# Designs tried in a protein design run: designed miniproteins, single chains, continued (2). Part 12

Each design is a single chain, and the fold is of that chain. pLDDT is the mean over its residues in the fold that is shown.

## One batch from the design tools (miniprotein)

Design m4389
Fold by ESMFold2-Fast:
Structure m4389 (fold): chain A 98 residues (1-98)
Amino acid sequence: AQALLNRAGALRTLSDEAYATAEAIVGPEKAEKYREEGYLKGKADVQEHGAIAAAKRAKDEYNKFLPAAQAGNEESVAKMAESGWYLDAAADALAREA
Protein backbone atom coordinates (compact mmCIF):
# COMPACT_ATOMS: atom_id res chain seq x y z
CA ALA A 1 0.00 0.00 0.00
CA GLN A 2 2.59 2.61 1.06
CA ALA A 3 4.88 1.80 -1.90
CA LEU A 4 2.03 2.43 -4.38
CA LEU A 5 1.13 5.69 -2.59
CA ASN A 6 4.79 6.80 -2.76
CA ARG A 7 4.90 6.05 -6.51
CA ALA A 8 1.62 7.92 -7.04
CA GLY A 9 3.04 10.94 -5.17
CA ALA A 10 6.18 10.99 -7.34
CA LEU A 11 4.07 10.85 -10.53
CA ARG A 12 1.87 13.72 -9.30
CA THR A 13 4.99 15.82 -8.63
CA LEU A 14 6.13 15.33 -12.25
CA SER A 15 2.61 16.16 -13.49
CA ASP A 16 2.64 19.38 -11.43
CA GLU A 17 6.08 20.31 -12.85
CA ALA A 18 4.78 19.75 -16.41
CA TYR A 19 1.80 22.04 -15.72
CA ALA A 20 4.01 24.76 -14.18
CA THR A 21 6.40 24.63 -17.16
CA ALA A 22 3.54 24.79 -19.69
CA GLU A 23 1.80 27.62 -17.77
CA ALA A 24 5.03 29.68 -17.73
CA ILE A 25 5.47 29.35 -21.51
CA VAL A 26 1.91 29.36 -22.98
CA GLY A 27 -0.20 30.72 -20.09
CA PRO A 28 -2.80 29.07 -17.83
CA GLU A 29 -5.61 28.80 -20.44
CA LYS A 30 -3.58 26.71 -22.92
CA ALA A 31 -1.89 24.77 -20.09
CA GLU A 32 -5.32 23.77 -18.72
CA LYS A 33 -6.48 22.59 -22.18
CA TYR A 34 -3.34 20.44 -22.51
CA ARG A 35 -4.00 19.10 -18.99
CA GLU A 36 -7.59 18.08 -19.83
CA GLU A 37 -6.65 16.44 -23.16
CA GLY A 38 -3.65 14.62 -21.68
CA TYR A 39 -5.63 13.36 -18.68
CA LEU A 40 -8.27 11.78 -20.94
CA LYS A 41 -5.58 10.16 -23.12
CA GLY A 42 -3.78 8.99 -19.98
CA LYS A 43 -6.93 7.40 -18.55
CA ALA A 44 -7.45 5.49 -21.81
CA ASP A 45 -3.81 4.32 -21.88
CA VAL A 46 -4.00 3.21 -18.22
CA GLN A 47 -7.22 1.29 -18.92
CA GLU A 48 -5.72 -0.46 -21.98
CA HIS A 49 -2.08 -1.02 -20.90
CA GLY A 50 -1.99 -0.49 -17.12
CA ALA A 51 -0.70 2.30 -14.89
CA ILE A 52 2.99 1.24 -14.83
CA ALA A 53 3.28 0.98 -18.63
CA ALA A 54 1.40 4.27 -19.12
CA ALA A 55 3.61 6.05 -16.55
CA LYS A 56 6.80 4.78 -18.23
CA ARG A 57 5.58 5.96 -21.66
CA ALA A 58 4.58 9.34 -20.19
CA LYS A 59 8.01 9.81 -18.54
CA ASP A 60 9.78 8.93 -21.81
CA GLU A 61 7.65 11.44 -23.76
CA TYR A 62 8.09 14.10 -21.05
CA ASN A 63 11.90 13.77 -21.16
CA LYS A 64 11.91 13.68 -24.98
CA PHE A 65 9.99 16.95 -25.41
CA LEU A 66 11.15 18.89 -22.32
CA PRO A 67 14.29 20.54 -23.84
CA ALA A 68 12.39 21.93 -26.87
CA ALA A 69 9.48 22.97 -24.63
CA GLN A 70 11.88 24.91 -22.35
CA ALA A 71 13.27 26.59 -25.51
CA GLY A 72 9.73 27.87 -26.22
CA ASN A 73 8.56 25.48 -28.95
CA GLU A 74 4.77 25.45 -28.46
CA GLU A 75 4.22 22.04 -30.13
CA SER A 76 6.78 20.50 -27.75
CA VAL A 77 5.10 22.28 -24.81
CA ALA A 78 1.81 20.61 -25.77
CA LYS A 79 3.44 17.16 -26.08
CA MET A 80 5.35 17.55 -22.81
CA ALA A 81 2.25 18.80 -20.95
CA GLU A 82 0.06 15.97 -22.31
CA SER A 83 2.69 13.49 -21.08
CA GLY A 84 2.61 15.11 -17.63
CA TRP A 85 -1.17 14.61 -17.47
CA TYR A 86 -0.69 10.91 -18.33
CA LEU A 87 1.40 10.74 -15.13
CA ASP A 88 -1.53 12.22 -13.16
CA ALA A 89 -3.91 9.59 -14.60
CA ALA A 90 -1.41 6.84 -13.75
CA ALA A 91 -1.04 8.26 -10.21
CA ASP A 92 -4.84 8.09 -9.74
CA ALA A 93 -4.84 4.42 -10.80
CA LEU A 94 -1.94 3.50 -8.46
CA ALA A 95 -3.60 5.32 -5.53
CA ARG A 96 -6.84 3.35 -6.10
CA GLU A 97 -4.87 0.06 -5.88
CA ALA A 98 -3.19 1.15 -2.62
Scores: mean pLDDT 76

Design m4390
Fold by ESMFold2-Fast:
Structure m4390 (fold): chain A 76 residues (1-76)
Amino acid sequence: SREELERAIEKALVDAGVPEDVARAIARAAATLYELGASPEEVARAVRTALRAHGYGDLAEEAARAVRRVLEEFER
């Protein structure tokens, strides 16, 4: 479900070191982009950009990769 996807993305971001409030906001945006037809790669790029904009550029690559993995699992 959409709620399960959003929770999975939020968990992936928190596990990568993103604070819960930022992770929640990014997870909602990422889930929305995916529902609108964005690919896992496009969503990962958006997550990377958002993390850099919030001052978490050092976590951006790891977090974006984790989100892409979650989305790839949801496509099957």
Scores: mean pLDDT 86

Design m4391
Fold by ESMFold2-Fast:
Structure m4391 (fold): chain A 66 residues (1-66)
Amino acid sequence: SAEARLQALLAEARARLAEVHSPEEVEAGTRMMETVGRSLAAQGRYDAAEAAIRAITDWLVREAAA
């Protein structure tokens, strides 16, 4: 299901963020990704939702490395 895929993507993102960010930053980043992903999915833009979650995760990981 789309919901199961979204939850799997968010779990993967949370795990990646937890390696380089504090627990509070992980919570904030995951909440942002869930909000954006669900908003795009509500518009029927499921591929855009997945791409946005991946892009936000990659951006937050890169910011921690700078």
Scores: mean pLDDT 82

Design m4392
Fold by ESMFold2-Fast:
Parts: structure tokens; C-alpha cells; sequence
Structure m4392 (fold): chain A 85 residues (1-85)
């Protein structure tokens, strides 16, 4: 839980910059992907959709397919959100 929130806070902080460091963004996404690999809940903060999920979903959908494709757990997370009614 705490690790997911820390990664999201860092991503949001980077995106407040006019030119975010893409290497740092990719590193944070890779860390989040690894956390999600063993995360037992369907949403970032548990069993309910939150603003954190909306933020991350919109961010991931803005990424080129070549960046998102190797992040298999984040890709699965996006597909799961899109399948949720």
C-alpha cells in the first residue's frame, strides 16, 4: 500500500515539471509494475476504485504502446479497469 502511494506521488511530482525526466518516469513505472505483480487487490488502494486509479489509468493510456507493453502487470491492470462495468 505505502509503496504504491509513494510511487504515485513521485510520478505526479514529475508530471508537474515542464519536461519530466523520462528515465525516472520509466523507473517508477517498472517499480510499480513489480509491486502490482504480488499485489492482492484489484485497485491501487484496495477493493474500490479511487482517484489514484483514475490518475494512473489516464497516465498509462497516454504512453506509447512500446513503453506499456513490457510492463505486463500495469498492462493487465489497464485491461482490468477497461473490463470493469
Amino acid sequence: MTQILQILDQLESLYKQPEPDQAVVLQLLQELDQVLASYPKPFLLGNSLTAADVFLYNFLRSLPAEVLSPLVHLLAYVQRLEATP
Scores: mean pLDDT 74

Design m4393
Fold by ESMFold2-Fast:
Structure m4393 (fold): chain A 65 residues (1-65)
Amino acid sequence: LEEIVELLEKNNVRPSPVDLAQISRLLSPDEARELAFSITKKLPNAPEASEEILKEVLEIVEKLK
């Protein structure tokens, strides 16, 4: 979870408590780490696209369900 939060913050995305609760509920710590790594590969660090980055992260989490 912390890895995902750090990735979002690095891209100037501030996830809501609801988003964080959803991610933590769906993912184990190991899965969260793997997801952070996958996002790093698929979604480049682009501060100008911060809202789009959050949407992509949530979509990836939903697909891993």
Scores: mean pLDDT 57

Design m4394
Fold by ESMFold2-Fast:
Structure m4394 (fold): chain A 83 residues (1-83)
Amino acid sequence: GPAPKDTEEFRRLRAILREAVSGGLSVEEVAERLREAGLDDAAEALLGAAAGREEGIRRMLELMGELLQAPEAAVEEALAAAR
């Protein structure tokens, strides 16, 4: 299959997401962490998704798909968990 993406950006994003899950961070706190790491696009996508904007939701789904290299079913499970 295609090689998983392992860029510095994705490594930082994954680290922040781990902190969010472990620390119980709010959406706003996660967005601030993303901005501090220089991941402004990811921060805007997250805030847009939280506000119910279709563009933000789409961008978050694309980013999660790229980050996880996951089957479609695993992406759907992650979405169900976010409801």
Scores: mean pLDDT 66

Design m4395
Fold by ESMFold2-Fast:
Structure m4395 (fold): chain A 106 residues (1-106)
Amino acid sequence: LNKEIQKLLEEIGEKSGEARANADTAKKNYVEDKEKAKEDIKKAEEEIEKMRELGKKAEELGTEKGKKLADIAYKDVEANEEYLKKQLEEGEEEVKRMKEEEKRRE
């Protein structure tokens, strides 16, 4: 069980990092072309879903440590969903600022 818990913890951390990296890339691409950003958004969402599945696996172990790891995983899922939303909102604000600056130069 300790070996299994450690492996799940490492996998959750890895997927969390991948989700954030894809969210950062989505924001950069969204400023240039929102269609290009859609693939990065999808990748971030897929990694977040994998984290949710890993949390469910931890819970299914039926141990106190498994339940605690599942709680940590689900909180990290919520944090990553909020991070993706924030990155997309910031990207949208940047596009709005760029359009406003372009209009001022006309």
Scores: mean pLDDT 82

Design m4396
Fold by ESMFold2-Fast:
Structure m4396 (fold): chain A 61 residues (1-61)
Amino acid sequence: SLKDAALEVLETGKLQRVEFKGKLLMVGYNKKTNKFELIDAKTGELVDEYSVDELDKIPEE
């Protein structure tokens, strides 16, 4: 899930690929903003950003 990918980014420091709401996304962590960045895996465009606290509020699919 998106939350599992975000936790793995924190543990490994590497971008993780996840399918979320029918889209292939790359999850990264930006240390300057302290936010997770969701990037479209096909275009490389930033789709959304979540703080660590906001990830706990994302509903499970």
Scores: mean pLDDT 76

Design m4397
Fold by ESMFold2-Fast:
Structure m4397 (fold): chain A 73 residues (1-73)
Amino acid sequence: MAPRIVTPVEAALALRDGYRLIDEFVADNEEEVQKKIAELAARGADLVSVFKEGDKYVVRAYRRDPAAPPRPL
């Protein structure tokens, strides 16, 4: 299954909804970003956020934690 590409804000909200950060990479260019996304997809990432920090790209992968407690009503 291909992970959803999300904004850093959406990723932060997902962490509150029981998603866990499973990995974080810094990439030098867009080719490396694509390579990291493919590796993260193979590892079962549900969400990936990509943002540019200076001349680098920060790639973060998230997966839903099945043990996360349900939201209280």
Scores: mean pLDDT 75

Design m4398
Fold by ESMFold2-Fast:
Structure m4398 (fold): chain A 63 residues (1-63)
Amino acid sequence: GGAEEVRRAALEAGATERGAEAIVELAQSGDAGGASTAGYMAGKDSGNPEAGRRLAEAARAAA
């Protein structure tokens, strides 16, 4: 399921490879809230809030 989509969205939002992997792990563990929050923060920190929002949605769907 959506692990590869989450990793790609995380990198597009400006996350590092390690950050993207952490978000994927949260989503795969069923922590939709944690994965969504991490996605929003990654987008905000990189100046890409819309990419962060898309990442948060992908992570929530993957959980």
Scores: mean pLDDT 77

Design m4399
Fold by ESMFold2-Fast:
Structure m4399 (fold): chain A 95 residues (1-95)
Amino acid sequence: SSLKKKAEELLSRIDKFIADLDADIDKMRAQGAPQSLIDTLERLKRQAEDLKAKLKQLYNEGKLTESLLKQYEFELGVLEGMYGIVRGVYNLIMQ
C-alpha cells in the first residue's frame, strides 16, 4: 500500500539519521569536542530511536494513519534541524 511505502521511507530516513548521529558522536569524542554538544547529539539519537519504535508499533498494530505519519515526518524534521545547528556549532569551534 501507499501508506506502507511511506512508512518504510520514513523508517529508512530515521535509520540514516541515527547512523549520521553515531558517526558524529564518535568523531566529536575523538576530537575532544565540548561534552554539551556530544550530550545534545546523544539526546537527539534517543529521540530518533523512540520515534522509530513508535512508528513501528503503530504500523504493526494497524493504527498508522496518513495524519500520524505526517506528524512523525514533521517531528523527524525538527530533530534533523537541531542536528544541523549542532554540526554548525561544532564546525565553528573546531576550525
Scores: mean pLDDT 90

Design m4400
Fold by ESMFold2-Fast:
Structure m4400 (fold): chain A 83 residues (1-83)
Amino acid sequence: MKEEVFKLIEELKQALENGDSEKAISLARKLHRLVGGITDKEDLEEIREALKPVIELAKSQPFDVEVEVTLLLISVAIALRAA
């Protein structure tokens, strides 16, 4: 689970760098679902740190991509507070 999440974060980062909005939205939605299954606080903290470059890249993306990335970040924040 954790290794899959980190691979998807790297793929999301690459999709954002390449301007592939459709792939970025799909990956962000998949990550949002997977993060909901993670209960370990240390793993969630590592995921939050790995998403920092994604936050910066999302600021230059179309609005629909930025929304999906923002929802993913909110999901991680909620999971961290619940852990």
Scores: mean pLDDT 82

Design m4401
Fold by ESMFold2-Fast:
Structure m4401 (fold): chain A 66 residues (1-66)
Amino acid sequence: MNKLLEALKKAEEEKDVNPAAGRVVEILRLHQKGYSNAEIAKKLGVSQSGVSNIVKLAEEVGFVAK
């Protein structure tokens, strides 16, 4: 799926008007580096449930390797 990658690229370009989109990109990058959901939550100062939901959605749409 290339549409999700294009959406993330546009979200990064628009991060000044939508900072939540930048956070999603950072969560996915840390997950790809092998950090656990709990470690990502601590590094970014967000809830572990929020990280888990974002990672699960990314896996369901085929953006992140399972």
Scores: mean pLDDT 68

Design m4402
Fold by ESMFold2-Fast:
Structure m4402 (fold): chain A 65 residues (1-65)
Amino acid sequence: PRRRVVVEVTAEEARAHGDSITALLAANRGDEVTIIVDDDVPQELRDRFAAAAGARVLTKEEVEK
């Protein structure tokens, strides 16, 4: 059974804790994961998060629209 998991990441949080966030996403890979990031999060970190989770990365603006 898969659970829905939402992870919200700010630009400051992504830069300070990117490795920890990546590890958390990898640990929850079996679940339905949605990642919401601040618009200022670097593309390199977004790509790492998407790869670790096996999911799409959405910006905060995309979710609010």
Scores: mean pLDDT 72

Design m4403
Fold by ESMFold2-Fast:
Parts: sequence; C-alpha cells; structure tokens
Structure m4403 (fold): chain A 62 residues (1-62)
Amino acid sequence: GAMAAAAERDAWAQEIRDALLSVGVPKEEADRIARAVANGLAGATPEQRQQAIDNLVAHYRA
C-alpha cells in the first residue's frame, strides 16, 4: 500500500544519503540529492536502486 511504498522510499533515501556521506558529500547536499533520487526512482527495482547508488558514489568519488 501507499504507506509501505513511502517507508521503502524513506529507507532508500537514507541508504543513498549514507552512501554519499561515506564519500565526503556534505550533509545538506547529501540530503537534497537523496530525496531527489529516491523520488525520481519511486518505481525502481532493487537492482536499479543499487545501480543508482553506485553511479552517485562513482560521480562524487571522482
């Protein structure tokens, strides 16, 4: 249901945020990016979500 989808999106946003923080992205920027990406990929598969995290980490690590 909608509540379960929202909880999953929030967990996914936290995962993105933590990944960005781990590569040195500032807290405010990590929060903003995590929310935008999580909203943009609301219907994504677990594989697509992991790929998005990997791409973000690669981008900010470079």
Scores: mean pLDDT 77

Design m4404
Fold by ESMFold2-Fast:
Structure m4404 (fold): chain A 95 residues (1-95)
Amino acid sequence: EEEEKIRFTWSLVQWLELQLSIGLYEGKSVEEMKKFADELVQRAEKIDEETAKLVKEYADTLIGLYENINDVEKMQELFDKYKKIRKEIEEKLAA
């Protein structure tokens, strides 16, 4: 099914969001969170290179939000980028 690719990619994105949230709660290092992101990018590469690039960009943006949590201006810029990437993933995988 063509919807399988979309559902699988969203599952990877949701798992990444969950792992980064747990990492923040547990006080895990940025390096440890980047390692989780790299593992998900490798899984996304099994779908295609384009999906892997989107997952990586999404992960980098989420980690950036965590790193800049006390910087309101940077958080706003990163949140806008996050929304753009999320929309791009939705549109590209729905085609």
Scores: mean pLDDT 69

Design m4405
Fold by ESMFold2-Fast:
Structure m4405 (fold): chain A 62 residues (1-62)
Amino acid sequence: SLEEEKKRKEHIDKMADYLVKNLTKEQLEILREALELARERHPSEQIDDFLEAVKKALEKLK
């Protein structure tokens, strides 16, 4: 539903903000690579959401 999608996006944005505040760019790049490998081997919505949050955090640090 539209409401569920909105809540999911808000959750991802909160995760991205937390990641920017607590991790370095180098740590986020390592985490991205690890999550991309995890997604390739065992795809899940949770991994996709986490990976999206990490990518958003990296974009904010450009």
Scores: mean pLDDT 85

Design m4406
Fold by ESMFold2-Fast:
Structure m4406 (fold): chain A 74 residues (1-74)
Amino acid sequence: GARKLTPFERLAELSFHHSVEEIAAAIVETGALSPEQARALARELAAMSRTAEEIAARYGLSEEQVREIIRLLE
């Protein structure tokens, strides 16, 4: 199918509509990252200094884990 946004780009879009703590809480709920790592990733998304894909890769998040985070935020 046609791709308008990757899961990583969708997570970045959701960061405009959620607090750092809300995004961090969703990440922790998936079990993907520790609370400290989840908050650090959420802060980097909010800073927009890198692509969401690069930030996710830095923390070892798979596309599947990112999809689960998005599901909890929607």
Scores: mean pLDDT 79

Design m4407
Fold by ESMFold2-Fast:
Structure m4407 (fold): chain A 97 residues (1-97)
Amino acid sequence: GTEAERLATEAVQLAVQAIQLVAQAERAFEQGDYEKAQQLLDQARQKVEQARRLAEEAEALRAPGDELARRMVESARVLIEEAERRIEELEKRLEEA
């Protein structure tokens, strides 16, 4: 694969990790462990920021016609948006708790 494909793959992996951390934070919130939920959300935000940076770098390095890299960047962006929406929803619930 190209360097763009490698960076896009890493972005997808980080975005998946962010979603997993959000799921753990949601579980901690349901158990009343608000401190753990906040810590897990902070970690999820860091993974989202790393994923976004790598996705942007992958897009910048992507050759015209590299459809694999394009699709992987798209996948990373979709997963990043999902993670961000869930982070915002849980942060709002934590403020209301």
Scores: mean pLDDT 90

Design m4408
Fold by ESMFold2-Fast:
Structure m4408 (fold): chain A 92 residues (1-92)
Amino acid sequence: MSPEAEAVRALAEEAIAAETDEAVRNAIRGFLDVVLDVMEEMEKAGKPVRFALPADSPVGKAVGPVVDASDLVALMRAVIEEIRREHAERRA
């Protein structure tokens, strides 16, 4: 696995371990699975890892509309924060 994939997994696993809400943990795990699948697919195709995000989304505003491999940790961190924010808003 690439160093970027290991960093993204470590960040997600740390966040999941800190969460008590199963829905939040499942949302983080689901996004991690998508990121790792895209990284594997791009690596097999010999292409650089890229994510396109809606520019007007909260995550897209935080990390930019196009994310490459060097920004995946920042992407994962922004998504975890957004998942936590949505959960807090639904509870409040």
Scores: mean pLDDT 72

Design m4409
Fold by ESMFold2-Fast:
Structure m4409 (fold): chain A 97 residues (1-97)
Amino acid sequence: SMAEKEELEKKAEELVEEAKKAIKEGDFDKALELIRELIKLAVEALNKGFPELAKKIAEKAVELADELRKVTKDEKVKFEAGILEGLARMIIGIANL
């Protein structure tokens, strides 16, 4: 429904802002958790029949994961962010079908 779409969109916007703040503050574990939540939300949008919204959310997850990889010195964080970027790109591919 339109109401479900709007709720998912608002949740995504909140998660994006929280993730940006976590990256800026150097809380990389929290940033990874928030990016995982964005990916989960993108999958939920796909399952509910909102592929364009899923693509937008996944594109934001790609941007955040890429930024996290560039700012961190922690190889584990870089690796996990790389995996999350890959998952988000897969969702974008599915949404374009």
Scores: mean pLDDT 90

Design m4410
Fold by ESMFold2-Fast:
Structure m4410 (fold): chain A 87 residues (1-87)
Amino acid sequence: MSEEEKKKKLAEELVGQTEAAARAAIANVDAGNSAGALAYFNEANALLQKLKDLGAPEEAIKAAQDAVNRAEAALKSNPANAGAKAS
């Protein structure tokens, strides 16, 4: 496997992990588990940083950043008020 092919595969894996961590953070916000939400959000940020350090394709970084941004928005909003602010 070439270095470029390894890099693409690792980037795709890291994007998937970042999206999973971000979804877990949002689910924990919805469940009222702020500690769990913060832990998953920190994991998603660490994975995003790994993507940037890897020099992943711009689309991969964007997908991971979008996932992290959604998790951050959920964490900053009280779950009860999230729907009201989204209108």
Scores: mean pLDDT 77

Design m4411
Fold by ESMFold2-Fast:
Structure m4411 (fold): chain A 68 residues (1-68)
Amino acid sequence: SSEEEALLLRAYTLAQSAASREEAIALLEGVRAESTDPAAAEKLARMIELLRAGESVDAAWAAVFPKR
C-alpha cells in the first residue's frame, strides 16, 4: 500500500542517523505487525535485526533489496 511505502521510506531516512535509528526500528516493527504477507514480514524482521545489531542502513536494505 502507499501507506506502507511511505512508512518504509521514512524508516530508511530515520535509520541514516544514530539519533533516530530506534524510531526507524519502531516504524519497521509497526509495518511488520500489519503485514499479511509472511515473506514481506520475514524481510522486515531481517532488516530490523540488522539495524538492532548496529549494521549500516545500506547493509540492512541490501540484505532485503539486493543490487541487480
Scores: mean pLDDT 76

Design m4412
Fold by ESMFold2-Fast:
Structure m4412 (fold): chain A 68 residues (1-68)
Amino acid sequence: MEDLEKELKEKLLRQGKELADKHGFPLDLAFIGGFFDVEVKTINSEEELEEAVNNFRLGGVNGVLVAV
């Protein structure tokens, strides 16, 4: 469990930084003007981990960037 949590946080932080760098958008500005739905999901497999990362990136990436 701890290894999956660490991997999830690392991937989410990496994805958030990549998006900020790619779009020239500072992470601190990503928090402005948004309600952040932080979805708590129990991760039990690599497939679920990738799904969570994709869902956060498309539907709640700003909330995850705040949390991670």
Scores: mean pLDDT 48

Design m4413
Fold by ESMFold2-Fast:
Structure m4413 (fold): chain A 93 residues (1-93)
Amino acid sequence: MPLEYEVVEELDVPTVTVTLTVGNQTYTLSIRAVAKVVNKETGKYLLLLELTLTSENGETETAQVLVEIEEDTSKEDVEKLLEQLKQQIEAEQ
């Protein structure tokens, strides 16, 4: 996709951290809400998340994910979404 997203506001919400265990290896997944963005072509609002996966040996991988949200989504709503995502990831282990 071409760069069609505009930052509406930067988010100052606490990063949530989840511990993942895969094949006796422990990983730390950090989920940070970066910004509320708007798609300039569709008018849809999205939450830009930064996911950082850290292994036991200190190797890190970072990915960005866009999640569709409502225009009136508040910082408090984002914090709740991050906590729900954490609970879902922990429940699937």
Scores: mean pLDDT 80

Design m4414
Fold by ESMFold2-Fast:
Structure m4414 (fold): chain A 85 residues (1-85)
Amino acid sequence: SAAAEAAERERAIAELREKARALLRQVKADLDALKASGSATDLAAQRALDYMAAFRDQAVARFGPAIAPDMDALLAELEAHIAAL
């Protein structure tokens, strides 16, 4: 039914949001660890941004433009974290 399909879609979106948030936490922790060890962060930060941007584009392609603000907020949080490194 359309209601069952909508419920499955909402679960998939919720799972995607949780995975994206967990990934952001891990990436932030990895960048912090690199900085703490005295290692260069620039390349790792650029790769993280590229990965999150690709993830955002794939999420929008799969679920439509309504998910873009959630993904864009995660990218903005990552950009702010990198700027604070």
Scores: mean pLDDT 87

Design m4415
Fold by ESMFold2-Fast:
Structure m4415 (fold): chain A 72 residues (1-72)
Amino acid sequence: MVDEDDVWEALALIWHGIGVIELKRGNLDAARESVEKIRKLADEAEKQGLTNAAKVFRQAAEDLERRIKEAE
């Protein structure tokens, strides 16, 4: 059975991966969209009490955002 929490974690990791790929391709706007998706998932995870997942998602978003700024 697929748990809702597992789906959210998977979605955050997928968006981080997409953002990294888009950044390497030079698509800064698409990479920024991925950051926003991860941040929203982190906020929802925190609201659901998934503190560790939310922390990992926030770190992933911050890492991607830092990479985007360095690529500008």
Scores: mean pLDDT 78

Design m4416
Fold by ESMFold2-Fast:
Structure m4416 (fold): chain A 85 residues (1-85)
Amino acid sequence: MTFNEAVEEVKNLLKELKELSKKIEEDPDNIELKKQLLDLVEKLKDLFDSVPEELKSELKKEVEKLIKEENFPPITIEAVKLVFS
């Protein structure tokens, strides 16, 4: 996987995570939505684990930039931080 391919895949996952996070904010007790959130977080983690260590810091910076530019919900920002931990 190239760095550009990883960035585009992350953009797609972040878009899904953003849409799901909005649904969770409207219905915070919905267990099925929370399960979907955990599945997306796991997919992001798997993607990050698949890239070389040297590219992880650059990918993290690119993701943080995308989150700022796209005005992501707080729950999405927290989910992304968990992936980087």
Scores: mean pLDDT 75

Design m4417
Fold by ESMFold2-Fast:
Structure m4417 (fold): chain A 88 residues (1-88)
Amino acid sequence: MAQKLLDELVELLKEVAKWNDKEIEEFKKRLEEEIARAEREAGLSPTAVLEAFKLSFEGGILARQGADDSEIEALAAKVEPVAKAMAA
């Protein structure tokens, strides 16, 4: 399922953020490196890392579109445990 989450994230970057193919490929390389590090150092699954990145990106879109703080906080709460594990 990690590949489907990556595909969904790429679609969001292309459709909403209007990233070009070069930006997508560079992001994918960095993301794969970060996932490998998080798995090795923090014991996080690739699926958990990808889901956290997708939620963070969706939260960023909502913030730019003027969503209320409660919606952003709900997304942040889902991401925070993964972010803490990656930072530890």
Scores: mean pLDDT 69

Design m4418
Fold by ESMFold2-Fast:
Structure m4418 (fold): chain A 104 residues (1-104)
Amino acid sequence: MEKRKKIFELIQKANELADELIRHLTELRNASGYSEEEIKRIEDAAERAFDGLLKVLEELYKISPGLAEYVLGQILNRILQVDPELGLKLYERAKKRFEEFKKK
């Protein structure tokens, strides 16, 4: 029961962070007339959401590699529609973290 509850919580958190990241990326795309300081705050918020997402996916991978890869795939499909380059970056960084965990 504990593993299933933790899996559900991690999947929910991953989706919340993906939603947050997509909101920030969409705002940056529409940031006509924003100051450099406002753009940097949104970029910093996007980087925090991205890093948080990677950490949650790594924690999910420790419990269920298959579910972590599935959730990553679902999130990648969403991010690729907004920012293909960041989507590729997420895939590469997530795969690197998963491989680093396998070496322990």
Scores: mean pLDDT 82

Design m4419
Fold by ESMFold2-Fast:
Structure m4419 (fold): chain A 100 residues (1-100)
Amino acid sequence: SDEAEAKEIMREVVLLGAEATLLRMRVYIAEKYDPSFPRERLEEARRLADELAERVARFEAELLARKRAGTLDIEAAREELERLRREVEEVRRRIDEILA
């Protein structure tokens, strides 16, 4: 019944997913194709991954709170956010391994 809210939520999920994809691609290129990739850029990516992880967690918590209040049923968006959280965790681990 809240189609407009569902679209706004999905837009935010898609934007978070795009940021996670870009971070993963940058790390993948550094690992596999560019051994000269600057360390400072990987450290920047690590900080961005930390910020993205916080944003995903906060948005997931907001959706869970709204669902408990009975205002919205957006399980698909929540499942996507859980997947994004794990993708960001993997990116963080990969950066840490490269920087070690």
Scores: mean pLDDT 78

Design m4420
Fold by ESMFold2-Fast:
Structure m4420 (fold): chain A 60 residues (1-60)
Amino acid sequence: VQLPAHAQEALPHVQAGDEAAAAEIVGKALDDAGVKADPAHREALVQATIKELKVIAGQQ
C-alpha cells in the first residue's frame, strides 16, 4: 500500500523527531480534506495519524 502524499511528507519529520511539523502537515491535510471536527477531535485524529506514522517509520 502506498502512503498518501501528506503521509509521505510527514514521515521524514516523524523520523527526525519533529512531531510538531508532522502534526501541522497532518492537520492541514485533514482541513484540506474537509474534515470538520472540534479542536479536541481534530487533535485526536492528528495524534492517531502520527502514532501510525511512527509504526511505519519503525518498520522501515
Scores: mean pLDDT 74

Design m4421
Fold by ESMFold2-Fast:
Structure m4421 (fold): chain A 86 residues (1-86)
Amino acid sequence: MFEFNEKLIETLLKDLREWAKQAREEGDYELADRIENLIKEAENDPDFEKRVEKLLEAQSLAWDYELTRAVDYAIENQEKVAERFK
């Protein structure tokens, strides 16, 4: 029998909670709150599909944040980035 839904939800929740914590530590309280709200809504939704959809939305926000942070870091620290290619 397939039980990936519970495993998927638990894995996503662990990852998203860590992302929310990291965002808060970096001062992005708006992103952290949004991710946490999506997690809370997912945990209270009895519909598996809607639960997964909300968790995937939170994951997308976390990925967009990491990409933006990496780009901002590269812009602010161009000298250090250049060192990696020398």
Scores: mean pLDDT 68

Design m4422
Fold by ESMFold2-Fast:
Structure m4422 (fold): chain A 80 residues (1-80)
Amino acid sequence: PPLSPEEQAEYDRLNQQLVELRTQYEEALAAGDRERAIELLERMIGLLREMEARTTDPALREELRTEIADLEAEIARLRA
């Protein structure tokens, strides 16, 4: 079923936060600030987990879980 207007607004808010965090992450990488980049990736993972918890669509859940795994791999790479 389609999301309610309130659920759509909340999901859009989380998506907007992800876009903002991604921009900050790219800036941190460009500056060579690995610690800040890791912090931003951790915040993005938190938002993706919140989005995963709000969806009942198994395909969307799997996509979100894949994105989380990719970000966790990026954190591991930056820590190496």
Scores: mean pLDDT 83

Design m4423
Fold by ESMFold2-Fast:
Structure m4423 (fold): chain A 72 residues (1-72)
Amino acid sequence: TARVWSEEVRKAAEEIVKEEGVDLSTARYMIEALVAVGKSVEEAKEWVRELVRRGGPQAAFDAANAAYRAHL
């Protein structure tokens, strides 16, 4: 279960890296953080993609981190 889920997150993160030029570790963290707060991997990927395109990688990271911390 967790292993299969991690593979889906990895693939989504790799797609963000290819499309937006974000570091893989940062992309993985953002996807994992959003999935942890209840988004699907596809929803998390689209959310990250949209935020990176509008505000850049740092703004996307800050937003994902804020969502994760608010969920904790």
Scores: mean pLDDT 78

